Designed miniproteins, single chains, continued (4). Designs and how they scored, part 72

Each design is a single chain, and the fold is of that chain. pLDDT is the mean over its residues in the fold that is shown.

## One batch from the design tools (miniprotein)

Design m14657
Fold by ESMFold2-Fast:
Structure m14657 (fold): chain A 92 residues (1-92)
Amino acid sequence: SQQLIDEVLAMARTAIEDGGTVEARREGGTVTVTLKGLKVTTLIGLALRAIGWSLDGYPISARIEGDTLTITVSGLSPAEAQELVERIEALR
């Protein structure tokens, strides 16, 4: 699951580099990462990355709403979930 944390952080960094914004929220072992204001190419690219990890059996899903990509990661320990939220907040 550390690989999944690192991947989600890489996706969040890509969103910020493209001029978007990121927010993260934790509920137990589930983290929801909201990437807003994305260009269409960035949105599609990040959604395909999340789908790829999901197809490899990782507990990740993605939802598209306009220019917003919502990534949900589940099955994390409380410590892993907290790490992911803190590291995303540190990107701001």
Scores: mean pLDDT 87

Design m14658
Fold by ESMFold2-Fast:
Structure m14658 (fold): chain A 55 residues (1-55)
Amino acid sequence: SPQQAAIDAVEARFAERAREAYEQGKKEGLSQDEINARLFEIAREAQAEVDAVRA
């Protein structure tokens, strides 16, 4: 469905962003807790965009 394709595109984009955030955090020497906090924020933004597609 067009809606499912849009959700899949959002999820793929945020998976890429999460990967980049993890790699950058490791490069900067951040703790796992600091990296997890950034990943949690990215997950929240992803959920909001998925919810907007479903509205």
Scores: mean pLDDT 87

Design m14659
Fold by ESMFold2-Fast:
Structure m14659 (fold): chain A 102 residues (1-102)
Amino acid sequence: MKEELERIAREYGLEPELARELAELAVELGISAEEFRTILRAALGDEAARRELAERLGIPVEVLEGFIEGARTAAALRGWARAEELADIVRLLLEALAERRR
């Protein structure tokens, strides 16, 4: 599982170290390969993936979009590079989905 998730993260443009870190977190949180792909697509701005993820989280898509844009704004204020911004958004979405499972 971890190797598959790491490969998926790299396919979506994450650096090898960030891909490994996020794949390890996804495994720890019990996130499937399908869910991980949806999270990566949502983080990158795919509207269909954002709608799907919002349904899984039980929130309006507008709330999810606001959350992602808030994270982007916070990253910009910190002077973070795009890779760090993307990794932070993905990490937050992984944790949010895991929290919903309780």
Scores: mean pLDDT 82

Design m14660
Fold by ESMFold2-Fast:
Structure m14660 (fold): chain A 60 residues (1-60)
Amino acid sequence: MLEELAEKYGVPVEVIENLRKGAEGWGVEITDEELERALKVAKETRQPSLDGARAIAAAL
């Protein structure tokens, strides 16, 4: 569940949902596994902000 990933990595659920919707707009499907990998990278930088979201997208 996205909420579990949000709590585990300290990222708002809305950010994860927006990343998925953005990927759909680009014609890309992001799996939960790929999201978790990207969230690990973002957590290491301690940036759950917009910069963190951009880092997640770049890591995918």
Scores: mean pLDDT 64

Design m14661
Fold by ESMFold2-Fast:
Structure m14661 (fold): chain A 63 residues (1-63)
Amino acid sequence: PVAKSVEEAIEIAKKLGFPVRVTVYLDGKQVAEFIANNENELKAFVTGVLDSPRVTVEIEKYE
């Protein structure tokens, strides 16, 4: 599932359950990957990257 806002990212992760893999896309190209072990880690990370309208994040269950 893809999120364009911090709120969407958190809701997706809560549905999947932690830990989650977060893949960052800039203009559709993968530029970073992060594993979030909890909601606070996820929120801190995606708040920094989703300030740009060119960025989306994909959230997947880790494992």
Scores: mean pLDDT 83

Design m14662
Fold by ESMFold2-Fast:
Structure m14662 (fold): chain A 80 residues (1-80)
Amino acid sequence: SEIEKLEEEYKKKLEEIDEEFKKRVEEAKKEIEKKAEEENLSEKEKNKLLVLELMRLVAEYTDEVVKLRQEYLKKLAEAK
């Protein structure tokens, strides 16, 4: 079924976006921790950097998820 193929493609791409987001969050946390140690940042300064980076990553993730969903819905509407 064309619809089943579209659902499988959507789920696979969504999983890829989720895995990429998790990896970026993990990397960001490690990089900020290293920077905090090297620059002797306070806990507040470290947390501020972490929040700002997480906000940026969440915005990118949200944009990718919304775009994928819109493409999926468009393909579903075009299906016979």
Scores: mean pLDDT 86

Design m14663
Fold by ESMFold2-Fast:
Order: C-alpha cells, then sequence, then structure tokens
Structure m14663 (fold): chain A 86 residues (1-86)
C-alpha cells in the first residue's frame, strides 16, 4: 500500500539522518580536542612571552618547549581528523 511505502521511506530517511548525526557528533568531539590542544599551546606561548619580559629566560624556554609539545599534538590530531574526513 502507499501508506506502507511512505512509512518505509520515512524509516530509511530517519536511519540515514541518525547515522549522519552520530558521525557529526564524533567529528565535533575530535575537533573540540584539537581546540583544547591549540588553547594549551597558546597559553604556554603567552606564558613564555611574559617570562621573557620579566627576564626569566630559563622559564621562557621551558614554556616554549611546552608550546612546541602541544602544537605538535594539535598538528597530529588535525592530521588524524583530516585523514578520517578524506
Amino acid sequence: SLAERQRELLRKIEEEREKLEEKLKEIKEEWDEILELAVKALDYAVSAVVARKEGDEEKAEEYLEKTREYAAKENEAEAALKKKLA
């Protein structure tokens, strides 16, 4: 019947929508992790600038190492997400 065919089409549309919503949720969660890593890198970069301005070159270098560490983690996470989306 036409009503049965309409119900089956709506069910298939809803199944595909749910799959897309789940995939989008996973992408958003991975993107949020990338943003957290980027914010941490930025915070350490700012701390390095402040330490250098205060004449603490040793502390500035430690913060720069942390900036590079978190920037590297961010780049790895971005590369992984980009590969997943390709």
Scores: mean pLDDT 86

Design m14664
Fold by ESMFold2-Fast:
Structure m14664 (fold): chain A 113 residues (1-113)
Amino acid sequence: SEEEKKVAEEIDRIMAETQRRLDELLSRINEAKAAGDEEAYQQALTEARDVIGDAVTRIVELLKKVKNPDFLKELVDRVVAGLEEMAARAPPELADFIRQAIDLLRTVAEQLL
């Protein structure tokens, strides 16, 4: 439907913006780690968690608008794939947080089916 198309477009926009912001934060994380700046490292990790958390919260609200279960599964799979790519590029602490966000998305998707 047109409403489902708009939901997919908004999710794609959120994911693209999240990837851009995470790329900037990963650069800051790597620079802080190389410099031995623990305060800057923890600040960048906190900002990255907030970026991922905000994105997942917004995506969950959009997924609740989807009525077609097959389309819901396709959207969840695409979001999970994007988050797994982000986790693969992240330090272990941030990767664990992203995987928790993936588990939350899967749980919400199961409740909506």
Scores: mean pLDDT 89

Design m14665
Fold by ESMFold2-Fast:
Structure m14665 (fold): chain A 65 residues (1-65)
Amino acid sequence: GAWNNLGAVYESLGRYDEAVEAYKEAIRLKPDYAEAWNGLGAALEKLGRLDEAVEAYEEAIRLKP
């Protein structure tokens, strides 16, 4: 969806805080959106928020193993 794509663009720009917000909005609209959970994990990893990144990646794997 558009929010997930916006998150990916923010990541490409190095704007990881804004990427996190966009991916969270994508997840709010569709909680089973594995791609958005994966994007959230990647953005959190870039911010050094490693424990939160692990949780996001585990949710992505749960939804799409």
Scores: mean pLDDT 90

Design m14666
Fold by ESMFold2-Fast:
Structure m14666 (fold): chain A 78 residues (1-78)
Amino acid sequence: TSGIVGDVLLLVGKVEEEMGDFEGAGRSYLGAGINYYKSGDYEKAAEAFDHAARSYEKAGNTEMAEQAKKLADELKKK
């Protein structure tokens, strides 16, 4: 299910952060958020998008960080 895929992508993102691959971590956390969103878990999706935003900021990818933060903020309104 999309929820299980989200959990796997969260774990991948954490490993990538430990390795210092913040760009990869951002992509994995974005994927986790999308998969949680598809499974209807908006709270976990918002958390995953917040992690993606932080990882992209650490990578210097301001554009993707802003997009991820916007997605998280939109979901918190639901």
Scores: mean pLDDT 85

Design m14667
Fold by ESMFold2-Fast:
Formats: sequence, C-alpha cells, structure tokens
Structure m14667 (fold): chain A 60 residues (1-60)
Amino acid sequence: MEELEKQIEEGVKAIVEAVGIVIARKLLEEGVSREEIVEDLSKTFKISREEAREIVRRAE
C-alpha cells in the first residue's frame, strides 16, 4: 500500500499543472511575457523554473 503523502504529492502535482496551464494561458492572452509567467508560477507553486516552462509551453 502506498503512503498517503505520496498520493497527495501526485495529486497536488496534477492540480498545479492543470491550474498553472489555465493561469499561463490567461496571462499569455493578456500579453504577459513567457519569462515573467515562468518566474511567477515557479514562486507561487514552489516548483523549478524548468517545470514552470513546461506548463507555459503547454498553455501555448
């Protein structure tokens, strides 16, 4: 049986990705630069800039 913390981490990661894509798409439509969105997502969700860049790429 997997630990509850691992299941929560996987669930949170999926939610962060989904929410991040929605936010990134809205900001891109408003003309915010990709680099600013990457930094904002990285700080807000405590993820790496590389992960934030993947979220932004999926929003495009």
Scores: mean pLDDT 77

Design m14668
Fold by ESMFold2-Fast:
Structure m14668 (fold): chain A 81 residues (1-81)
Amino acid sequence: MEAEELRREAEEARRELLALAEAHTTPSMQKALEERLEEVEREIEELIREGRLEEARRLLEFERAIQESLLAMQRTILEKE
């Protein structure tokens, strides 16, 4: 079930990141992010199909790192006091 687990985690990460972008970014930035995330999802699916699960996990970790960085950046900008 490794492939199913990786896909679930990737989908969850994407959903959370897009929801964050929708609430806190410009339409142009959101569109660029959506396009990049679609590319990453395709790459993850291809790697899973090829049995390259470690590389798929690294891409998922990269998505999570982007999510965390975007969240920290938006918190700093929007919650500035």
Scores: mean pLDDT 70

Design m14669
Fold by ESMFold2-Fast:
Structure m14669 (fold): chain A 77 residues (1-77)
Amino acid sequence: LADQARQLIMNAVNYIFQGNFEKALELADKALELAEKAGDLELQAGALYTRSVALSALGNYEEAKKDLEKALELAEK
């Protein structure tokens, strides 16, 4: 679970750099699901941060802000 979530986050970040924000969002959503099942707060933060970047690029600023705030809370233990 944790290793799969980590790989999905890396792939989502790669799609962000390629400008494919829809695909990045899809992978970040899956990574978040797996990170939550794994109970890994750092991976949850990473997935939420990646999702917030993709959402912001797609114009969904309210959800992006919510995800970013949650990611920062999880990263600051």
Scores: mean pLDDT 83

Design m14670
Fold by ESMFold2-Fast:
Structure m14670 (fold): chain A 67 residues (1-67)
Amino acid sequence: SAMKEAHREEGERLEAEAERLAEERGESHPEVIRLLGEASLHYELAGDLERARELAERALRAALERM
């Protein structure tokens, strides 16, 4: 469906942005964590549950590293 396609495309865009920012500022930067979380939600809405899980786990690990 167009909605699932749009969510997949947005997830890919946000993931790519997170990867670029992580290289520049580090995985635990608050903006990286936010982008990974947003990408995960978009992949979940697209039905790509495995990718959503991977990104959600990365965001959680990064957030814990900030403590």
Scores: mean pLDDT 89

Design m14671
Fold by ESMFold2-Fast:
Structure m14671 (fold): chain A 63 residues (1-63)
Amino acid sequence: MAKKLVELAEKGASEEEILEKAAEIYEELEKAGASREEYLELMEEYARALKIIAERKKKERAE
């Protein structure tokens, strides 16, 4: 599940789309009684997805 955040970012998803997907996955993990490790994996993938978006935005700002 968490890996989908990086895949979405690579496909050009916005920060808002990544945040919405991360929140959806978080809710699913909470309802499923997921382990701390699963939450940490979600957070790591979210951070990676945001880095991909940040690098894209930096290139868009270059003049």
Scores: mean pLDDT 76

Design m14672
Fold by ESMFold2-Fast:
Structure m14672 (fold): chain A 76 residues (1-76)
Amino acid sequence: SSKLQLARAGLQAALTRLDAGDTDGAIDILETLKESVPELKEALDEAIAAIKAGDVDKAKAILQEQIAKLDAQLAS
């Protein structure tokens, strides 16, 4: 549960950085989160690629989907 809570906090922090226009800060958080939670690597790689391509809306959608999945696991 603590690992899932840490993952959720990291994803939310990255979203907050994207909302502030801090794309470099968001990428740094997501790269660190990939090392801490390797199970999210594929989704985080897609989000990072979207940020680097300038598609911030796509990156936010990916991160929001991952948060929703973690919230479902935490509610169980």
Scores: mean pLDDT 85

Design m14673
Fold by ESMFold2-Fast:
Structure m14673 (fold): chain A 70 residues (1-70)
Amino acid sequence: SLEEFRKLVSELGKMVKNKDYERALKLIDELVEKGYISEEEAAALRAAIEAGDVDGAERLLLRIYLDNTS
């Protein structure tokens, strides 16, 4: 649902800001499994997180959110 997607994206954003990368990566896998984001979007988010690029991950997450909720 849109409500679940919004909740999960919000939680992912919090994990990224807190540098809780292990939980963030698990939540990205959940978003893919639920069909909320593509494998391509997930790969980009994982790459930013693995690089420790918090700002880049946040910008990607915002773009993914807008692309999937417009």
Scores: mean pLDDT 84

Design m14674
Fold by ESMFold2-Fast:
Structure m14674 (fold): chain A 57 residues (1-57)
Amino acid sequence: MAELSYRALQLMLKARRMGSEEAVKHAQKAMDAALQGNLEEAREHIEKAEEALKKKL
């Protein structure tokens, strides 16, 4: 299921709109990891991207 890659893509788009370069980097790595089947790495980067976005609040 492409759920993790889709979630990472949505986070990347949000990060770009918010101007968080750190969140964009993590979301991109999560998407790449998910597409390669590295689900644990993908989840870790999704969490880091979400945390970086929260720091913008």
Scores: mean pLDDT 79

Design m14675
Fold by ESMFold2-Fast:
Structure m14675 (fold): chain A 75 residues (1-75)
Amino acid sequence: SAAAQAALAAGERLFAEGKYEEAIVAYTHAINEDPNLAEAYERKGEAYEKLYEETGDEKYLKLAEEYKKKAEELK
């Protein structure tokens, strides 16, 4: 959908700016608009990996793995 693609693009822009938490919110909007949009799950996982790199908090590593796995299941 156009709404899902707009939310995905917003997330990608925020990610490029290093705004990983805001990017995750935008990717979540993309998923809510299109639950089968594999790219949104993949990008959300990448954003959680960046939060893990910044914080060392293993909860982000687990979330990254879960969203990347979901992206693969949709392909």
Scores: mean pLDDT 89

Design m14676
Fold by ESMFold2-Fast:
Parts: C-alpha cells; structure tokens; sequence
Structure m14676 (fold): chain A 67 residues (1-67)
C-alpha cells in the first residue's frame, strides 16, 4: 500500500520530467524522511538552481518546512 504509492509517485515523476535522475532524487529524500510535497519541492529547486537560483532557494526553504 505505502510501497505501491511510492512506486506510483516515482513512476509519475519519471514520466512527467522524462528523467530517471529525478526519481533517484525523490527516493533519496524519502529515505531522509521527507514528505512527498517536500521531495517534489527539493527536486524543483535542484532543477531551477542554475536558471533561477532565487526561486530555487525559496522552494528549498519551503521543502524544509514541509519535511
């Protein structure tokens, strides 16, 4: 049940972003105890760090609050 939800989330993340590295990142964050919302925010922050570092930092802060 929990395992199936995590797997589905990872698969959807992979499909949405077209990149297995994003799925790996999410798994690492789940191992750290982050929620699905926090994991998603960390992934977005990492993707935007070189394009919009200010927005990336805001997302990272928000992820910490939701972890």
Amino acid sequence: MEEERRKLFIENLKKKYGDDSVAKKAEELFEKGYSYRAALLHIEAERFKDVDPEAAEEMRKLAEKYS
Scores: mean pLDDT 72

Design m14677
Fold by ESMFold2-Fast:
Structure m14677 (fold): chain A 82 residues (1-82)
Amino acid sequence: MAPTPEQLEAAAKALTRYLKEHGATAVGGIGRVENGVYRVVLKAKDDKTGKEFYVEVIVDADGNAEVRPATEEEKAELDKAM
């Protein structure tokens, strides 16, 4: 299932804000829709140190977005997909 335009916009805004606040650049990501919820796992790189890290964005069916650290399972799945 594809995410809604509202979920895509909410995820893009949340990720853009998070990356700017942390001084980081996106390396790659994967998105899925499960039970009306849009989930994006993103690998990013710190612009000063070059250290890589992973975040998850969760956007519900109403377009409410939350950014949190990715789980170890999500990191492994993204690394296999890249």
Scores: mean pLDDT 80

Design m14678
Fold by ESMFold2-Fast:
Structure m14678 (fold): chain A 69 residues (1-69)
Amino acid sequence: SKEEKVKRLLELIGRILRLIGEIFDLRLELEKAKKEGDEEKVKELEEKIKELEEERERLLEEMKSLDLE
């Protein structure tokens, strides 16, 4: 139903917004690590950011699928 679709969209939006916030925080930590010359920390943060961005893209694809039904 349209109501179930709207509820699912709101749940996906909430999850996407949390991921965006987490990615933002990690990007701030990445800039700090780069300024400090911590190459190990930079690598760890870049990998974590990539993982979360891939998760965000998966959720966005699910949201698009619901809109195309």
Scores: mean pLDDT 84

Design m14679
Fold by ESMFold2-Fast:
Parts: C-alpha cells; sequence; structure tokens
Structure m14679 (fold): chain A 71 residues (1-71)
C-alpha cells in the first residue's frame, strides 16, 4: 500500500490551491514503486514540486498526461 505517499501528494497540492486527478496519483505511485525505497521520497518531492510549479495559474488539476511529460 502506498497510502502515505498518496496522502502527501493530495496535501501538497491542496496547500497550493491545486489538486491531482486519480490517474495522475496512480501514475506517480506506479513510478515510485519501480524505484528503491530509499529513492522514493526524493523522487516524490521532485515530481510533485515540478508538476505543481509548471501548472498554469488558471489550471487547478494536474492530469495523468502532465505526469507522463515529467517522467
Amino acid sequence: SSMPYEEMIRKAAEALGKSFSEGAIKKILEYLSTLPEEERGEALERIVLTLVLRLPADRKTVTEKDVEEVL
């Protein structure tokens, strides 16, 4: 179960007035599962920060396609 990372993704976006689609969250979690456990935290922070910062000011939701462009 990736429950802790899923919650972190949701809370980080919410703090910045944004959200992640279910497809976006699933894609990030699937990617993290391919990495060694010790690398997952750094990868998560990098991915979430990049996705939120690249999102246009008028867009609320990070989509699965946005995640695919960053991975």
Scores: mean pLDDT 80

Design m14680
Fold by ESMFold2-Fast:
Structure m14680 (fold): chain A 68 residues (1-68)
Amino acid sequence: SALDEKFEEMKKEIEEAVKNGDYEKAKELMEQLAKLLKESGLSEEEIERYDREALRAFLTASDEVARA
């Protein structure tokens, strides 16, 4: 779906921002993603599932930076 494609695109942008040390941009992208999910008409359960996936991507990228 268009939402799934946009989600994957934003997830990659969040990972890239974190890897570049741009935590301000990563935070902004996470806020934009949260807004997109709320505006999409998804159920609370579906939004939580997407939020978990985005958080996992952020934490994985953050861990990679911390080890570099």
Scores: mean pLDDT 80

Design m14681
Fold by ESMFold2-Fast:
Structure m14681 (fold): chain A 62 residues (1-62)
Amino acid sequence: MEEVRKRVLELIDKIPEIKNPELQEKARNHVREADRALQSGDVEKARKHVEEAEKIIEEDLK
């Protein structure tokens, strides 16, 4: 759980760097879904949403 929360915080810092506004909003949506999953105790669902947001950031930066 703490590892996933740390990754969410890192994503919040990096999301504003996404150049494509549609990808930025999609990444924000995944972060919101990850937070909701953590609130419900679904760590696996939260991790998947974090991974999707991380992929979006990696694709935009490269």
Scores: mean pLDDT 80

Design m14682
Fold by ESMFold2-Fast:
Structure m14682 (fold): chain A 73 residues (1-73)
Amino acid sequence: MSAEEADKLGAGAATIAASGGIDPETLRDLARAGDVEGAARLVAEGAKRGGINLSEEEARRYAEGAALSMARG
């Protein structure tokens, strides 16, 4: 994915987490550590709590974008 796509997906991941009452800083900490699986679980949980219909594949894509965005900075 491109740097621009990673940034957009990272922002989307934080928004989805926050919509479900999950602290976006916890998501960013996992993404910064390169824990894509942990970040994907938080995105999926945020979506579930926030009433957002999100597949496991979509949650992982958001997490990958967040990790790539954090790694580049």
Scores: mean pLDDT 81

Design m14683
Fold by ESMFold2-Fast:
Structure m14683 (fold): chain A 69 residues (1-69)
Amino acid sequence: KKIEELAQKVRDAVLNGTDEEAQKVEREALKYARDNLSRFEVGKAGNAIDKAYEEAKAERERRLAELQS
């Protein structure tokens, strides 16, 4: 589904890309939601995107901490 697709793109960018790329993808996903989804769906999409970003970022940071310990 649209919201799931946007969240997945953000998660993939955070896990496989640079911080700059991840932030760009998150910004683009939020813009796409605002431009293409209804007012009610935008809120849900924003929450899903933010959650995907935070969860993926936490996983990546945990992995990096293990390498630097």
Scores: mean pLDDT 78

Design m14684
Fold by ESMFold2-Fast:
Structure m14684 (fold): chain A 56 residues (1-56)
Amino acid sequence: GKYLDYRITENDEAIPLGLRDALPKITDKEKFKELIEELAKRMGLSDEEVKEWLEG
């Protein structure tokens, strides 16, 4: 889809749902990481949240 599923947290932060689970299914991890970073920034996710989901 155009946007990932995400949830607003108790402190009004948006986090991606299942982003980490999707990553192992993608062979081109670098391309996937770039797409997720761009999409997450447009959704208003913090850089730290994106980094946590992508790097572990």
Scores: mean pLDDT 55

Design m14685
Fold by ESMFold2-Fast:
Structure m14685 (fold): chain A 62 residues (1-62)
Amino acid sequence: DYFTRLKKQVESLPLSEEDKKKVIEELDKAEELEKKGDTRKAASLATSAVLRAIGLAIDNEL
């Protein structure tokens, strides 16, 4: 649910398909970390991926 929502948000950003793919791959890695019980690293990676996606979207709009 949490990772599904994040992936949906990334898909809604004004990014190239290549950039969306890279961010979603990072979110997939974060989800796998959470499944292994490494919640802190999962949250850190997911946050980093989302912030990168937002930064790319801002760059594309400027």
Scores: mean pLDDT 79

Design m14686
Fold by ESMFold2-Fast:
Structure m14686 (fold): chain A 81 residues (1-81)
Amino acid sequence: VDENEVKEALVLIEMVVNDYEVTPRVAELIASIEDPEVQKRTAIRVAEAAVKKGQDPEKILETFREAGMPEEVLEEVEKAL
């Protein structure tokens, strides 16, 4: 199993446990994904789910930025929200 796909699965499990809230821990897990496509799709999916549950898009983006998320991924998340 690909380590990047394992990290994606762990992020999705953490999101379910946290009632789809983006936490610093979730953001750090996504930032640790080395495959750019897996990182990007995971970040977008997680951010969309959190916004649907009522979390502020600006807070989500700031949490991702503080975790060290690449600017390219932040741009894609911002466009999706």
Scores: mean pLDDT 83

Design m14687
Fold by ESMFold2-Fast:
Structure m14687 (fold): chain A 56 residues (1-56)
Amino acid sequence: LEAMRKVLDTAKKEGLPDEVLSLLEEAIEAAQKGDTQKANELVRKALELMDKIAEE
């Protein structure tokens, strides 16, 4: 969770798309609720979007 929170804070600072920010926030909430399956899906999707942005 600490790592996810740090990624979210970094994403906000770097001005990443609202879609990425929303995915990271939802992933943190899902993980806190114990929904690891949903959290993993959201984190993977957010990282995939971030990688696309970084490679451009």
Scores: mean pLDDT 75

Design m14688
Fold by ESMFold2-Fast:
Structure m14688 (fold): chain A 60 residues (1-60)
Amino acid sequence: SAAAQAEAARAAGEAAEAAGDYLTAARHYGLAALYARRAGASAEEVAPYYRRAQAAAEKL
C-alpha cells in the first residue's frame, strides 16, 4: 500500500541520515513524501519530508 511504502521510505531515510549517507537519505525522504501524499496526507503533512530531503542534499 502507499501508506506502507511511505513508512518504509521514511524509516530508510532516517537510517541513511543517521549513517551519514545524505544522498540516500534525500532520495528516501522524497519518496516518503510522494507515497504519503498518495496515502492521503496533506501538503502540509509532507512538507517536513521535502525540507529534510533538501537539508540532506545540501550536505553533499
Scores: mean pLDDT 84

Design m14689
Fold by ESMFold2-Fast:
Structure m14689 (fold): chain A 78 residues (1-78)
Amino acid sequence: QLEADARNAAETVVDYVKSLVDEGKVDEAISVTEFVLRAAGATPEEIEEAKKAVRDGDFDKVYEIVYRAVLRRLQAAA
């Protein structure tokens, strides 16, 4: 199930990014988010939107962007 795999990946990434922000490691959280999205083939616009969402503490938006990018990549690889 591509949707289940994408959901598990997005949940794992968001949990880790949130833990970094909770530790005050916002720059590291942004770097992790950028790295994951670049690996998933996200657009520059999606990456910048996700970086802003991390800074704003909007983890629902971070989840949405990561889920979308990972799902798109998994669909392209199938």
Scores: mean pLDDT 86

Design m14690
Fold by ESMFold2-Fast:
Structure m14690 (fold): chain A 86 residues (1-86)
Amino acid sequence: MSRQALALARSARDLAEKSKNEEARKYLEEAAKYLEEYARTGDKEHLRKAIESLRKAAEKAEEAGDEGTARVARHLAKQAERLLKE
């Protein structure tokens, strides 16, 4: 089980709770689920889907003017990309 992936999933869920944008929240919740599946299975396909969802969350947050959520979502995507290289 990937402790780092679980930590990222928790961060994505915490960010979703703080987000006021419904679309960004949806993508953050999807990313958290994929990170939890990756932690359970080790399947990097779940990690790739999590990265895609985090990027979409950042895009939707930025479109809504929520730069704080967009910035953190981009940071989480980069951390997930780093896990993909490990």
Scores: mean pLDDT 86

Design m14691
Fold by ESMFold2-Fast:
Structure m14691 (fold): chain A 73 residues (1-73)
Amino acid sequence: MPDLDKEALAALAKANPDARSYADLDAAGRALLAEAARLITDAAVAKAEAAGDAEAAAKFRELGAKLVAEAEA
């Protein structure tokens, strides 16, 4: 999961090479971050559900919802 977050952030940085922090991202950069958060969350939830870990799946859903809300704010 941490590596997936880093890959998503690296892809965002590649799309916005001049952005140094989240605060420096324009609306397009923030939208990409929100999309990356959704994608990472969906993958983590699917993996947890496939493993039969409903508790981990629920935690990933909650964390992902918070990350998307913060990215879209």
Scores: mean pLDDT 67

Design m14692
Fold by ESMFold2-Fast:
Structure m14692 (fold): chain A 62 residues (1-62)
Amino acid sequence: DKMTRNGAFSLALLTIAEGRRKGESDEETLEKAAEQAVKNFGLSEEEARRIAEQALRHLREL
């Protein structure tokens, strides 16, 4: 469970960072990161959204 969430968070960070490099909006990258977490880690949409939001917040504080 913790390893799954850590993996999902790491993928979300990469997805959002790549989207920002391509000029995608924060909303677009967040939705994409959440979808990736559901698809690749089997998380609920609610959990995936929370992880994507945490990743976006982390990147904004860098």
Scores: mean pLDDT 79

Design m14693
Fold by ESMFold2-Fast:
Structure m14693 (fold): chain A 65 residues (1-65)
Amino acid sequence: SLRHRQLRAQVEAVEEALENPYSDPSDVLRVAENILKQAREAGDEETARRAEEIAKRARERLEAL
C-alpha cells in the first residue's frame, strides 16, 4: 500500500540520518519514535522493528555524550 511505501521511505531516511555524524541524535530519536508509532498503528512489523533499532542506537549515542 502507499502508506507502507511512505513508512519504508521514512525509516530509510532516518537510518541514513543515524549514520551521518552531523545529525543530532535527539532529532533522530524523535523521528524514529514517531515512525515506530505509525508503523505499529499500520501493522508494518518490519518498519516498526527497524525504527525501534534506530531509536535504541540514537539513545545509546545520547548516553555516550
Scores: mean pLDDT 84

